# Ledger of designs, part 38: designed miniproteins, single chains

Each design is a single chain, and the fold is of that chain. pLDDT is the mean over its residues in the fold that is shown.

## One batch from the design tools (miniprotein)

Design m1377
Fold by ESMFold2-Fast:
Structure m1377 (fold): chain A 68 residues (1-68)
Amino acid sequence: MERSLEEVKADALEMIDEVIKLAKEHNDPELIKQAERLKKQAEEATDVMDANVILIAAATLLSILKSK
């Protein structure tokens, strides 16, 4: 099953918003900056592969935040 670019971007943006929220709660300015850069990349993504890479990166940041 291959997901559409629109679906992957939506999921990535949702996950990134959660990362930004948690990073702010943890007062981690580096993670906030990383998440904000990732959000911009997700908004600008025109390829499903790029969107998937961004989604994986967002999931990784979320995992790091949950471990802190």
Scores: mean pLDDT 79

Design m1378
Fold by ESMFold2-Fast:
Structure m1378 (fold): chain A 64 residues (1-64)
Amino acid sequence: MEELKQKADELEKKGDEYISKNDYVKAANYYTQAAKLYLQAGDLEKAKRYFEKSLEAMKKNIEK
């Protein structure tokens, strides 16, 4: 669990980095990967949050 959470935290950081670069497609991809790892780690609340962040990032990409 800790190893999965650590990898998910790293992917979350990558997602945030790409948001700051206005690369919403890459940000969404990293948030989706983080959400999947949180789901595998049993952190359903974080998994849901990062799936939602991924969808929001994709929506911003479409709106631009």
Scores: mean pLDDT 81

Design m1379
Fold by ESMFold2-Fast:
Formats: structure tokens, sequence, C-alpha cells
Structure m1379 (fold): chain A 113 residues (1-113)
């Protein structure tokens, strides 16, 4: 059961990392803020789900994965807000942070399985 939750957390965290990377790439390319915000929003939701699943696994690695995924969700949310404000540079930086944290969460969640 814990292993199933940890694997689910890893898969969702990988999806969050991909969405965050897409948001960063769009922001660096000068895409409209609404496109960057949409990609960052997907990353924030996915990272939040990953955090919940990782916490439910109840392992030490699961708790660490949940912390990284929660940080990824916060940074992705900041990226979306920056994009909505027209600050693509800040959106790219926050999305790049979110992608790194989500990837770390995925690796930790895989170890928790």
Amino acid sequence: RAAELARAAAEVAEAAARAARRAAELARAGAPGYEVAAAAGVAAVAAGVAATLARKAGTEEGRRAAEEASEAAEEAGEAARAAEAGDNEKAAEEAEEAAREAREAAELAERAA
C-alpha cells in the first residue's frame, strides 16, 4: 500500500516536472503570459497531488518527497502569478526551481516504494 502510494507520487511528480519545464521554456521563449501561467498552473496542481500521495505513504523518503513536491507546488504557483503579471523572467526562474524540486520529489518517492 505504501509502495503503491509512493509509486503514484513519483509518476505525478514526474508529470509536474515536465509541466514546470514547459512553463520555463515558454517563458524563456517570450510566450504570452496566459500560456506560461496555464503550464505553471498544471505543474502546481500536479506537484500538490504528488505531495499528498507521498505523505500518505508514511515513510521517511515519502515525507522528504512530500516536502520537495510542496516546494515545487509553491514555486509553480509563483511562476503562474509572475506570468499573469507579465514578468516572464521571474516566471521562468520560478518554473525552473519547480522543475528541479519536482524531479527530486519523484526520485525520493521512487526510493520510498
Scores: mean pLDDT 88

Design m1380
Fold by ESMFold2-Fast:
Structure m1380 (fold): chain A 77 residues (1-77)
Amino acid sequence: MEEGERYAKEGDYKKAGEAYEKAGEEYYKQGKYDKAIEAYLKAAEAYEKAGDKEKALEAEIQAGIVALERGLDRVFP
C-alpha cells in the first residue's frame, strides 16, 4: 500500500494502481479483508487517474466481492 502511495505522489498512476492491486491481493491472502478492500479501492482511483477505465472497474468489483465476503462472515461467524 505505501508503495502505491509513493507512485501516486510521483504522478505514476498506472504503477500506483498496480501496486495497490498487489497490496489488495496480499492483504486478502492474509485475511486482512478491510485493508484489502481499501487497497482495491485505491487501485481503482489510481487506474481512473491513469485513464485505464477497465482496470479501475475490475478493482472496484474486487473490492465489492471482498466486502460481500466480509459481510457474510459477520452474519455467519
Scores: mean pLDDT 79

Design m1381
Fold by ESMFold2-Fast:
Structure m1381 (fold): chain A 64 residues (1-64)
Amino acid sequence: LLEKAREILKEGGVSEEEIEELLELIKAGDTDGATRLIVRLLVEGKITAEQANELGKIVKEVTA
């Protein structure tokens, strides 16, 4: 799941710094923090709505 998240973010052109920040939030179980970062990336146009939805599913699966 974390590797899939990294691939989605790389396809969107998200920076390595932002990718690592999101993955750390997911690993820490910070669902709110991870969701806020995903929304910020979507609003900034760095990811698509489909990519944001996929990432949200990964967050739920990892934090369950």
Scores: mean pLDDT 80

Design m1382
Fold by ESMFold2-Fast:
Structure m1382 (fold): chain A 85 residues (1-85)
Amino acid sequence: MKKAAELAKKGTELFKEGLGLLNNGSDEDYKEAIKKFEEAKKLFEEAKKLDPSMAESMEAGIKKTEEFIKEAKKKYEEYEKKLKE
């Protein structure tokens, strides 16, 4: 149970790092943001598995992380497309 809370905190920190990178707006930052969000998602899933009482909050975190992964991938594709025009 303590381990699940620790994983959730780590996931939240990685999610915040990903948001910071996404806001910087470079191609490398978008790639890094995607990695941070994917890692945060894995940590939230692990926390949910270890402590089912956290399932609702962890699922909300997973859903948000998935939304931002899609957003970062879309922004990265748009960035690459503009540079190759």
Scores: mean pLDDT 81

Design m1384
Fold by ESMFold2-Fast:
Structure m1384 (fold): chain A 94 residues (1-94)
Amino acid sequence: SSMEEKEKKRKIEAVEKTVKILKEKLGLKEEDVERVKKLLLEGDIEGLLKLLEELAKKSDEKKKALLDIERESLLSLERMKEAIDKIIEEIKKK
């Protein structure tokens, strides 16, 4: 099915955009960028939040505030995905 490949590609593109924003705004090290990217691709949101909290604790107050904002943005994206997935399942039942 062509649909699974398109969905996976869209997820990869969304992850790449999110990682680029985090790298540019927060000045993340390449090692931390790769960890964030891996967790986003795996859908490990809890692991991602723990990593962002650890990075915030090691950063100055300004970087900590930016990490908190990006964490909330990632949670909002996951909630939107769950809502869309539910709508698709309801359409398939008709």
Scores: mean pLDDT 66

Design m1385
Fold by ESMFold2-Fast:
Structure m1385 (fold): chain A 85 residues (1-85)
Amino acid sequence: MAKKYLEEALKNTPYPELQEEIKRAIEMLDKNPEEALKLLETIRGVLDVRLAVLKLFDTPEGRKEAERLEKAIENIDKAIEILKS
């Protein structure tokens, strides 16, 4: 069930603007799953860039944030896999 993975992604996303986009994707799951998929692929791309920046600088604060982002990306990828099946 894609919604459970997106709820876990939401818990692990520290950025309010991306939290709102994940909530929007959850709302779209039943009404327009194709648009939800496109939004999730966009969110995943943004998180992937932010994760790359955190790993580049490798600070203690950045490592904690990177662990959360890796969990968020894993859960978004699981939701995308379900929506593509």
Scores: mean pLDDT 85

Design m1386
Fold by ESMFold2-Fast:
Structure m1386 (fold): chain A 91 residues (1-91)
Amino acid sequence: LLERIEELKERVEKAPLPEEVKEAVLELLEKAKEALERGDYESAADYLTFASLLLLAESVDYELAGDEEAAEAARELAKELLKLANEVEAA
C-alpha cells in the first residue's frame, strides 16, 4: 500500500496537470501515507477518496475548457486513487 502511494505520487508529478492541482493531490497522498504509517486505514482511505473526487471535479473543468489531455490524465489518476482507497478499506 505505501509503495503504491509512492508510485501514484510519481504519476501525479509527471501528469499534464496544473501545478496547483498537483500540489493539492500530492498533499492528500502524503496525508494518506502518514495515516497508513500509523495504522489508520480509515483516514488513509478517506484521503485517497478525497484526492480521487478532486481529480474527477478537475477533469470536468478541463473537458469543458477543451483540455482533453489534462481531462484524461485526471480521470485515469482518479480511477487509480479510488481503486487504492477500496483496497485500503478492505485491508
Scores: mean pLDDT 85

Design m1387
Fold by ESMFold2-Fast:
Structure m1387 (fold): chain A 94 residues (1-94)
Amino acid sequence: SPEDREYIIEEIDRERDRLLEMLESSARAEGWPESTVARLRAALDEHTAVLKDFSLSDEEKRERLAALSETPEEELIAHVLYGTRLRALLELES
């Protein structure tokens, strides 16, 4: 339903925002290059776009996230966001 899709999107966006806050905090503490921060911000946007694409199956989402994840940090982003979407789906089924 539209309400179920909205809930899933809200949960994904909330987790993206938490990851972004953690990323910015780590970047400040560790003195990361701006290029690294920009890359990880782009990865967050790309991964959330895949997870919000309701035309894709769960298998297709996993395949696209794997293709987008070239670094361990990007793989972690994919894993956390995918897990958030699965939790939201399970909550709606109950």
Scores: mean pLDDT 84

Design m1388
Fold by ESMFold2-Fast:
Structure m1388 (fold): chain A 96 residues (1-96)
Amino acid sequence: HMEERLKELERRAAELERELEEVRETDPERAAELGREAARLQLETIELLGEEDVRERLIAGAEAGIATAEANRDTSAPGVVAFVVAYGEVLLEAGK
């Protein structure tokens, strides 16, 4: 089960990266949806691998990641900012 699920998660992550490139300049709302899904995929991958220390570090970095993305709004594609903010928000929620 684990090996098949990890391959599925990797495949979906690659799909999300392709979709983000398509929407990075034009659809920040869709990019935010992709960011939320990416965070959930990453958390599931970490859980399957039993990497609790990696999970803790990822969640601990989320607030700084959001702040950095927002600080760089003027120089970043709007979808990239939306993706990173949504990704970080899911991580912060998981840390409760």
Scores: mean pLDDT 85

Design m1389
Fold by ESMFold2-Fast:
Structure m1389 (fold): chain A 85 residues (1-85)
Amino acid sequence: MKEAEELAEKIRELAQQAFANVAKGTPEALAQAQEYRDQLIELSREAKELAARYEKEDKEVAQKARFAAAYGEASAARIDKALAA
């Protein structure tokens, strides 16, 4: 339970910081946003692995982890699109 909640929180915080850096728009901030985007992809992968581990043991933990992964992936895609503009 705690692992899925902590992972979801980290993904949410990184996404917020990445979008704040994109909005700031300096070369340094855009570079930082790219680093946060890469971290979001990694954490989303960890969340998918967590979901797979708990699928048969705790469906609520698995569901929270799957939603965290989906949010992280969607956030990373939005950051990529914003950086390409």
Scores: mean pLDDT 84

Design m1390
Fold by ESMFold2-Fast:
Structure m1390 (fold): chain A 58 residues (1-58)
Amino acid sequence: MSEELKEELRELAERAIAGEPKEEIERRVQELGKKYGIPAEELKRELDRIGVELVLAR
């Protein structure tokens, strides 16, 4: 996974933690999947992992 994609996923995880609507987060994941040619389900799994790490690390 590219460094650019990881950065965008980290930003989305932070937005989700900040209370951004789930529907909007899912839309962004789909857009990233199209942009990088990666299945949205794979990106969602990475996003969830990053989100858990951010919450636990606070």
Scores: mean pLDDT 77

Design m1391
Fold by ESMFold2-Fast:
Structure m1391 (fold): chain A 71 residues (1-71)
Amino acid sequence: GELHKELLRLIGEILRKIGELFDLEREIEEAKKAGDEEKVKKLEEEKEKLEKELKELKEKLKKVSEELDKS
């Protein structure tokens, strides 16, 4: 079914974004240890953008999952 394929695709996208978030968190920690406040600010802005994208993907995943449960 198309919904099952969409569910797996969304899971894959979420996992990739989570990996990106982990890398970004590491970069933020390194920048903080280096005292690079400008870099920390830029990376934290990128993190907020990525977290928003993850939230939207998770909401879409929930809707697809609920639709599968009804089908």
Scores: mean pLDDT 84

Design m1392
Fold by ESMFold2-Fast:
Structure m1392 (fold): chain A 77 residues (1-77)
Amino acid sequence: SPIEALRAGKYDEAIKLAEEEIEKNPDNVTALMLLAEAYLRKGDYEKAIETAERALKIDPNNRVAQRILEEAKKKLE
């Protein structure tokens, strides 16, 4: 699962698995959050921002997505 890959530090695997879930359901907020976190941990801050903003468009009160967005923006400063 994307979350198990993410927990194991397998960020490229987590990205692939999360993208597969998003292809099946583009509104899967959980998969979008996992994808954003994987990009953040990999150092792909622009992709982390784009993905977290997409999650927040679906679920504006998602605290995990808000945290990822803030952290990724801070890394680009």
Scores: mean pLDDT 86

Design m1393
Fold by ESMFold2-Fast:
Structure m1393 (fold): chain A 92 residues (1-92)
Amino acid sequence: SIKEAEEYIKKGEKAEKEGKYKEAAEYYKKAGEIYNKEGEKAYKEKKYKEAIEYYTKAIEAYEKAYKLDKKYLKELIDASVNLLKAAVELVT
């Protein structure tokens, strides 16, 4: 759920402030996964503007995770590609 993703972002920010960078990255990754999944649902329903909003939030979360742990690069790239696909649907 969106509330669960928001809670993971808050947990990640708290862990990051406490110097727990690996734990913070895992929380940001979990938030990104929820936002990306909501974006995919919106995309399937042809709600492209809503999909863009969720993919943007997923990218923000994965970027925070990637800055703390480079292993999340694939998730960041995949969410960025999903954003581009949704954006193309709005202009075609």
Scores: mean pLDDT 91

Design m1394
Fold by ESMFold2-Fast:
Structure m1394 (fold): chain A 70 residues (1-70)
Amino acid sequence: SAAVEARAREGIALASPERLEVLREIGRKLRAIGDAIHGQLLYKKQGDEAALAAGQAAAAEVGVSLSAPF
């Protein structure tokens, strides 16, 4: 429910700034990895080279190397 989600967000907001920064960094890296995987899948299915390039660029920014398509 929205009330439970609001309480969860409040609990995160009450965490130390250092812990919040780590959680944001993890979320950013997970999103970039997801974008990289999505670009690889679009390239494999549709030959979308722009999506592949965008995904590889996002992965490179977070230090993940995806040199081979899956």
Scores: mean pLDDT 66

Design m1395
Fold by ESMFold2-Fast:
Structure m1395 (fold): chain A 76 residues (1-76)
Amino acid sequence: MSKDIARIIGLILDAVGEALEGPENKERAIQSLKEAADLAYKIKDLDTLNLVKRTAEKFGLEEAKKYIDEKIKEMK
């Protein structure tokens, strides 16, 4: 696995852990998913970017979902 993919997976796991800790950790979860989305976008990995989006949807992180949707829209 490339260092980029490993970092993205780590950020997704961080976001899941933060979201499970409670609503007061929502902003931390959002930031972790935004960083994961930025890395997925840099490597042009649409499948990984969709995984980050599904994580945001599952935990109701609407701001992160909107951010990720914009990144997906810019990919061919």
Scores: mean pLDDT 82

Design m1396
Fold by ESMFold2-Fast:
Structure m1396 (fold): chain A 68 residues (1-68)
Amino acid sequence: SLREEAERHEREAEELWKKMNEYSGQAMDAAKTDSAEAKKLFDKAGEYARQAMEHRRRSEELRRQYEA
């Protein structure tokens, strides 16, 4: 159902946001000793953030369809 699909996207977004926060934290710690490693971790965090936003957008779109 559209509701189940929306809930799946919402859960995926939440998990991706958690990964983004984890990688951002690791990047800030790495920045103290290794700027190249910090950059890679920040780039990965940004990738997870973009994926999370897309899943969130899809979830909201689907919710509008089944709540209408």
Scores: mean pLDDT 86

Design m1397
Fold by ESMFold2-Fast:
Structure m1397 (fold): chain A 113 residues (1-113)
Amino acid sequence: SKEIEELIKEAIELLRETAKKLEELGFNSLAEELLGIAKDLEFEREAKDYVSAISLLENAIDSLEEQIKILEDELASLDENSEEAKKLKEAIELLKETKKKLEEILKKIKELL
């Protein structure tokens, strides 16, 4: 299905853009994790294994939820006026937006099956 393939491509591009912004904020390890997910999704897209692609997206959403919680717990331990707290707030909001968009993509893929 071209429509499912394009939706997976949208998820890949979103993860890559989010990773770039995370690198700019200094969250290099988290950026590398998202790039790894994007690479795995690209492999499954090329293989046309949509079941594995859906599973990868569900796992990515769950991973983002856990990472958001970790960063929120870290933010609670910092001075609100620090540059570190500002970067964490930007990273948290970026991950929340990315998770929301991935959930919408996943919903559209499931509606096409």
Scores: mean pLDDT 90

Design m1398
Fold by ESMFold2-Fast:
Structure m1398 (fold): chain A 71 residues (1-71)
Amino acid sequence: MDPERFEAEVREALVLIDYGIAKANKASPEELKALAERMRATADELAPIHPESAQRVREVADELEKEAEKR
């Protein structure tokens, strides 16, 4: 396995765990927006290494931002 690609998959997994925790704990709108922004930054870093992982992270960030608007 490519070490860079493995690192990208680990980073994806970590941000998805953060998403799950934030959603389960009903985090504040500000916390959800901050997490979505961090996830988008992570996706931008992952895009040249693992485009599929980056796309999944962006999709979750978009969902999180929509969730923040409802709270």
Scores: mean pLDDT 76

Design m1399
Fold by ESMFold2-Fast:
Formats: C-alpha cells, sequence, structure tokens
Structure m1399 (fold): chain A 109 residues (1-109)
C-alpha cells in the first residue's frame, strides 16, 4: 500500500541520514563533508514531503531528484582510495538500488 511504502521510504531516509552523519564525522575531505551536508538537507526535505503528501507523483519526482543527487556523490568518490570514501560509495550504491525498487513499486501501484 502507499502508506506502507511511505513508512519504508521514511525508515530508509532516517537510516541514511544517521549513516551520513557518521561518515561526515570520519571524513577529512571538506568537499565530501559539504556534499554530505547538502545530501542530508535533501533527505530531510524528502522525508517532510513523504510525511505531508498522498500524491504518488510528488513522491516519484522527489525520489528521482534524490537518486540523481546520490549518483553525483557516487561519481565524486568513484575512484577514491580512501577506505571511508569507499565504504560511503558502497552505502550510496545500495541506497540507490533500494530507492529504485521503491520507485518501481510506487509506479506499479
Amino acid sequence: SLEELKEEIRDLLDGLITVLEQFKAQSKNPEIQKAIDELIAELRGLKELVESTDDPQEILAALDRLIAKLNELIELVKDSKDPVEQMLRNVLEQTVAALREAKARLEAA
């Protein structure tokens, strides 16, 4: 149902925010710290949107914007040899996969 999917998306966003705060604390790269801050702001905005709307089209558009933003950060860390940035890349890639699955379920409803 839409309500169950909204709950799953909120839980995914809360988990990602927590993980991103931890990566920010461990990073020594100011560009990565800034990108994480911008991403956390986008995640908080999407969480508020998901909590306030019953329009699947608004949620779909927000998921597309978030996936694009996650892919930008993935490209930024793609060739990194820093272990923290490599772990961040893996978390972001798995999150993109989970968001694409949520998007597919929302489109099928």
Scores: mean pLDDT 85

Design m1400
Fold by ESMFold2-Fast:
Structure m1400 (fold): chain A 72 residues (1-72)
Amino acid sequence: KKVLTRSVTVDVPDDATEEEMRAIAEEIGKELGGKTEVRLSPVVKGGDNVATLVVEHEDYEKVYVSVTLRAT
């Protein structure tokens, strides 16, 4: 089976909370459709953070989307 990886970058306020970052990642996951699992790395304030979306897909064993939450 095949694995697909994708990357997307989203600008967030430099004072964004873990809850706000999680909400942004969840919104992106909903746009991908199907069953999506959101995994947020431990949050670093004022730095870039990463959320990983794991999407269940028919054509791929796993689809991973790396969401970079860039402080702006």
Scores: mean pLDDT 72

Design m1401
Fold by ESMFold2-Fast:
Structure m1401 (fold): chain A 102 residues (1-102)
Amino acid sequence: SEEEIKKFNEALRLVAEGVQYYNQGDYEKALELLEEALKLVPDLPEAWLNLGKVYEAQGDLEKAREYYEKALELEPNSDEIRKNLEEVEKKIEERRREEEAA
């Protein structure tokens, strides 16, 4: 429907704005905008992917992994989402090894 298309376009705009705040280091604003996008379109892989990126930047690697897994569930053939998930899993393993070696 025309309303569904408008919601989708608004959600994508909110994701783009959230990414802009993320790039500026304003993680609180980025999360707010990405969560607003998900209120409009809950099954939006780009919003889940970028939530994962924000939490990874904040050092919450486990939450980042959860959101990347959610994004990959919605878009299983995405090389970008798969790569971000693999990279965060490697960071989790590296952090665990460093903590066990200390």
Scores: mean pLDDT 90

Design m1402
Fold by ESMFold2-Fast:
Structure m1402 (fold): chain A 53 residues (1-53)
Amino acid sequence: MERLLRALELVLRGERTLEQIAKEAGFDSIEELEKALREAVGATLEQLRAGQA
């Protein structure tokens, strides 16, 4: 499976910090993770977080 899919799954689980998820999935930073999410799944970390507000 691709590292981005793993990161997305971890975000949805809500059991790790965004920084941990980025590192676990092999991204250099949260910003890189956000960019990858936008390109692959059409969602940003901001949009995902907005769901709880």
Scores: mean pLDDT 69

Design m1403
Fold by ESMFold2-Fast:
Structure m1403 (fold): chain A 55 residues (1-55)
Amino acid sequence: SELAAVKAKIEAALKTHNAWAAEQGLEPWSDAEIQAKAERLAQPVLDGRAAARAE
């Protein structure tokens, strides 16, 4: 589904941040935190995408 694809994309972006954060000596997000963030952000991103496609 589109929602699942958006969620996966957000997870990938957050995992990229973890790699960067580790190189900077910063505390990275846990896998559980990444999952929770992606779950919460996926619907707003999908809604924004739908609005953009309408115009």
Scores: mean pLDDT 75

Design m1404
Fold by ESMFold2-Fast:
Structure m1404 (fold): chain A 79 residues (1-79)
Amino acid sequence: ADPAEVAALIAGLSDPDPRVRREAALRLGALGDATEAVEPLLRVIAEDPDEQVRKAAALALTSIGGEEMARRIEEAARR
């Protein structure tokens, strides 16, 4: 993935508009190799007030980290 695109999408996860945060999470997942986004996406699952944004972040993590991410997603969602 383009490092500049990954950095811009990670910044988008902190946007005040939940539509922008959701789109950023989905685009990070579509890249499939944005490992730098793992911790930011886990934080979104734990802290984001919008359910659709949290769902998009969980889908993105599954795309990036596969089956190993399922446990980390569940732990983040419990916070």
Scores: mean pLDDT 81

Design m1405
Fold by ESMFold2-Fast:
Structure m1405 (fold): chain A 55 residues (1-55)
Amino acid sequence: KEEEFLEQVRKDAEAAGLTPEQIEAILRALRDQIEFDGEVPEPRKIPPITPPAPA
């Protein structure tokens, strides 16, 4: 389920036109959250993700 959640986020971000670098940053943040909390968020209820905008 964890990998499925991250894969869904990757697909959504890629479809939104984010760069691979931004997508990887988002996935790392989510992996950190999962490891810390021990729970996987529901993939179908993923909130909009806004990575830190580069200048």
Scores: mean pLDDT 67

Design m1406
Fold by ESMFold2-Fast:
Structure m1406 (fold): chain A 86 residues (1-86)
Amino acid sequence: SELEEFKRLVELAYEQGDEEARKKVEELVERLIKEVPELYERLLAELRRLREEVAENGRPPVEESLARHKELVLRFVEEALRKLEE
């Protein structure tokens, strides 16, 4: 699946330092933003809610905040790819 390919490219880019894999990850994300803008708008709304939550309840650990942001981006990619396959 394209999601498994994306996960593999992320691993190659960040674990192996593969510059070609990093470029492919960036190109795929940019393509999905253009092809499924409504899902990207939902992602942006969720990211804004996380920022508002930090402002109201205090700053969480950087590692926890980064993990939540990564999860939202991965969900966006998964849902966008699923929509394009249907």
Scores: mean pLDDT 72

Design m1407
Fold by ESMFold2-Fast:
Structure m1407 (fold): chain A 74 residues (1-74)
Amino acid sequence: SELEEIKKELEEEEARVEELEREVEELRKELEENKNAPKEELEELKRRLLEAEVELGLARIRLGVLKTVLKRLE
């Protein structure tokens, strides 16, 4: 059923949010530990962090939408 598909998407998006939150925290820690690294390495870490933060923001929006849809169907 469509409801089961949405529930599966919700579970997958919740897992993705948790994974991205961990990735952001790990990248922030790596950036702080490597503050004396070459500029090129720091710029790459900052780029990866920004990308992960954007993806986390988008995943949280998708999760919110899925929760709203489920609540209206139940």
Scores: mean pLDDT 85

Design m1408
Fold by ESMFold2-Fast:
Structure m1408 (fold): chain A 55 residues (1-55)
Amino acid sequence: SKEVVELELKKLLFEIVLNTEKELAKRNPALPKEVIERVEKEIEELRKKIEELKE
């Protein structure tokens, strides 16, 4: 459905952001850990929502 596609795209964007933030954090320890943890939580919530809708 359209909702599943939109959530999958949103999750993909968050995963790209998370990967970029983790790479930057390896090179710059001044980056706040809290941001990475928040993005990880958002991805997990989106994953659960997508799984629920695919049933």
Scores: mean pLDDT 79

Design m1409
Fold by ESMFold2-Fast:
Structure m1409 (fold): chain A 59 residues (1-59)
Amino acid sequence: HMEELRKKAEEYWKKDDEKDQLLAGVYRALILIEKQPIEGSDNEKVRANLEKIIAELEK
């Protein structure tokens, strides 16, 4: 799971397009939440919101 997210982040970062750079950033945010959940937050809801952003941008 984590390795797939890293692969996606790297692939989008290499494309040098603003949309792809944003996608790389969102994938990196997902990785950060997996490693260090935000204290006092609904991390499942945060993850779901980031995944929605990815789905919208990948259209």
Scores: mean pLDDT 77

Design m1410
Fold by ESMFold2-Fast:
Structure m1410 (fold): chain A 65 residues (1-65)
Amino acid sequence: LAGKKFKVLEDGAVLLGDGSVLKKGDIFEVLSYKEIDSNTIEAEIRYKGKVYRALVDLNKVEEIE
């Protein structure tokens, strides 16, 4: 997962540390992660040039090139 880019498929799939969420169609890169369960990671992501701590639902995002 580290170094991979993902597209958000549903609002709320990615919860940022400030309580905001990424929107459907947003693209982010996973820089590092910790598995919480089989479907959820706690990750550092890069989104629009900034680094955020995020909780990611892997069932609601799609890996892209």
Scores: mean pLDDT 85

Design m1411
Fold by ESMFold2-Fast:
Structure m1411 (fold): chain A 56 residues (1-56)
Amino acid sequence: MEEKLKKLEESAEVLRKKGEELIKKGIEENDKKLIEEGEKILKYTEELVEKYKKLL
């Protein structure tokens, strides 16, 4: 169980950083599309983490 959660958290961390980076770039470039894409990635990542925690 711990190993599966660790892999999920590692993947989630990568996705969170990617989403945050896209949001930052979108704000800097005033690009709504990048902000929306970053927000979508962050939300999807949070949903995946919550789903897997429930499946413990």
Scores: mean pLDDT 79

Design m1412
Fold by ESMFold2-Fast:
Structure m1412 (fold): chain A 62 residues (1-62)
Amino acid sequence: MGMIVKATEDYVPSESDELTLKKGDVLEVLSIVDDDHVLAKSLKTSTIGKVPLDKLKLIKVK
């Protein structure tokens, strides 16, 4: 089941594999990368990338 999360703030990638976020963007978590990062799909752009966990708020578990 994918978890639906919302970006809590704007985020500019520091690494090439990271996703750019706007505050309020909705994403689906696909997998956990490490304790501080997840692999997520932007529901706005359909782009998949790594996202810091501290930038996300849980909305829904599917």
Scores: mean pLDDT 78

Design m1413
Fold by ESMFold2-Fast:
Structure m1413 (fold): chain A 65 residues (1-65)
Amino acid sequence: MSLEEIARIIAERLGVSFETALSAVRALVEDPSPVVREAAIRELAEAGGVSREEARRVFEELGLV
């Protein structure tokens, strides 16, 4: 699955912009550490107005955690 496909799914599921989702996914690919992953989950949850639990579930479904 391409980064653009992953970002699109995240944007649709969490109600964030494609650019916001793509930025988060690119950061995680560059540094797949737990710290970067948790930062990405927080940023996407805040941007989408959803819980961190919802953002984490999307990451789990996409194989990112």
Scores: mean pLDDT 82

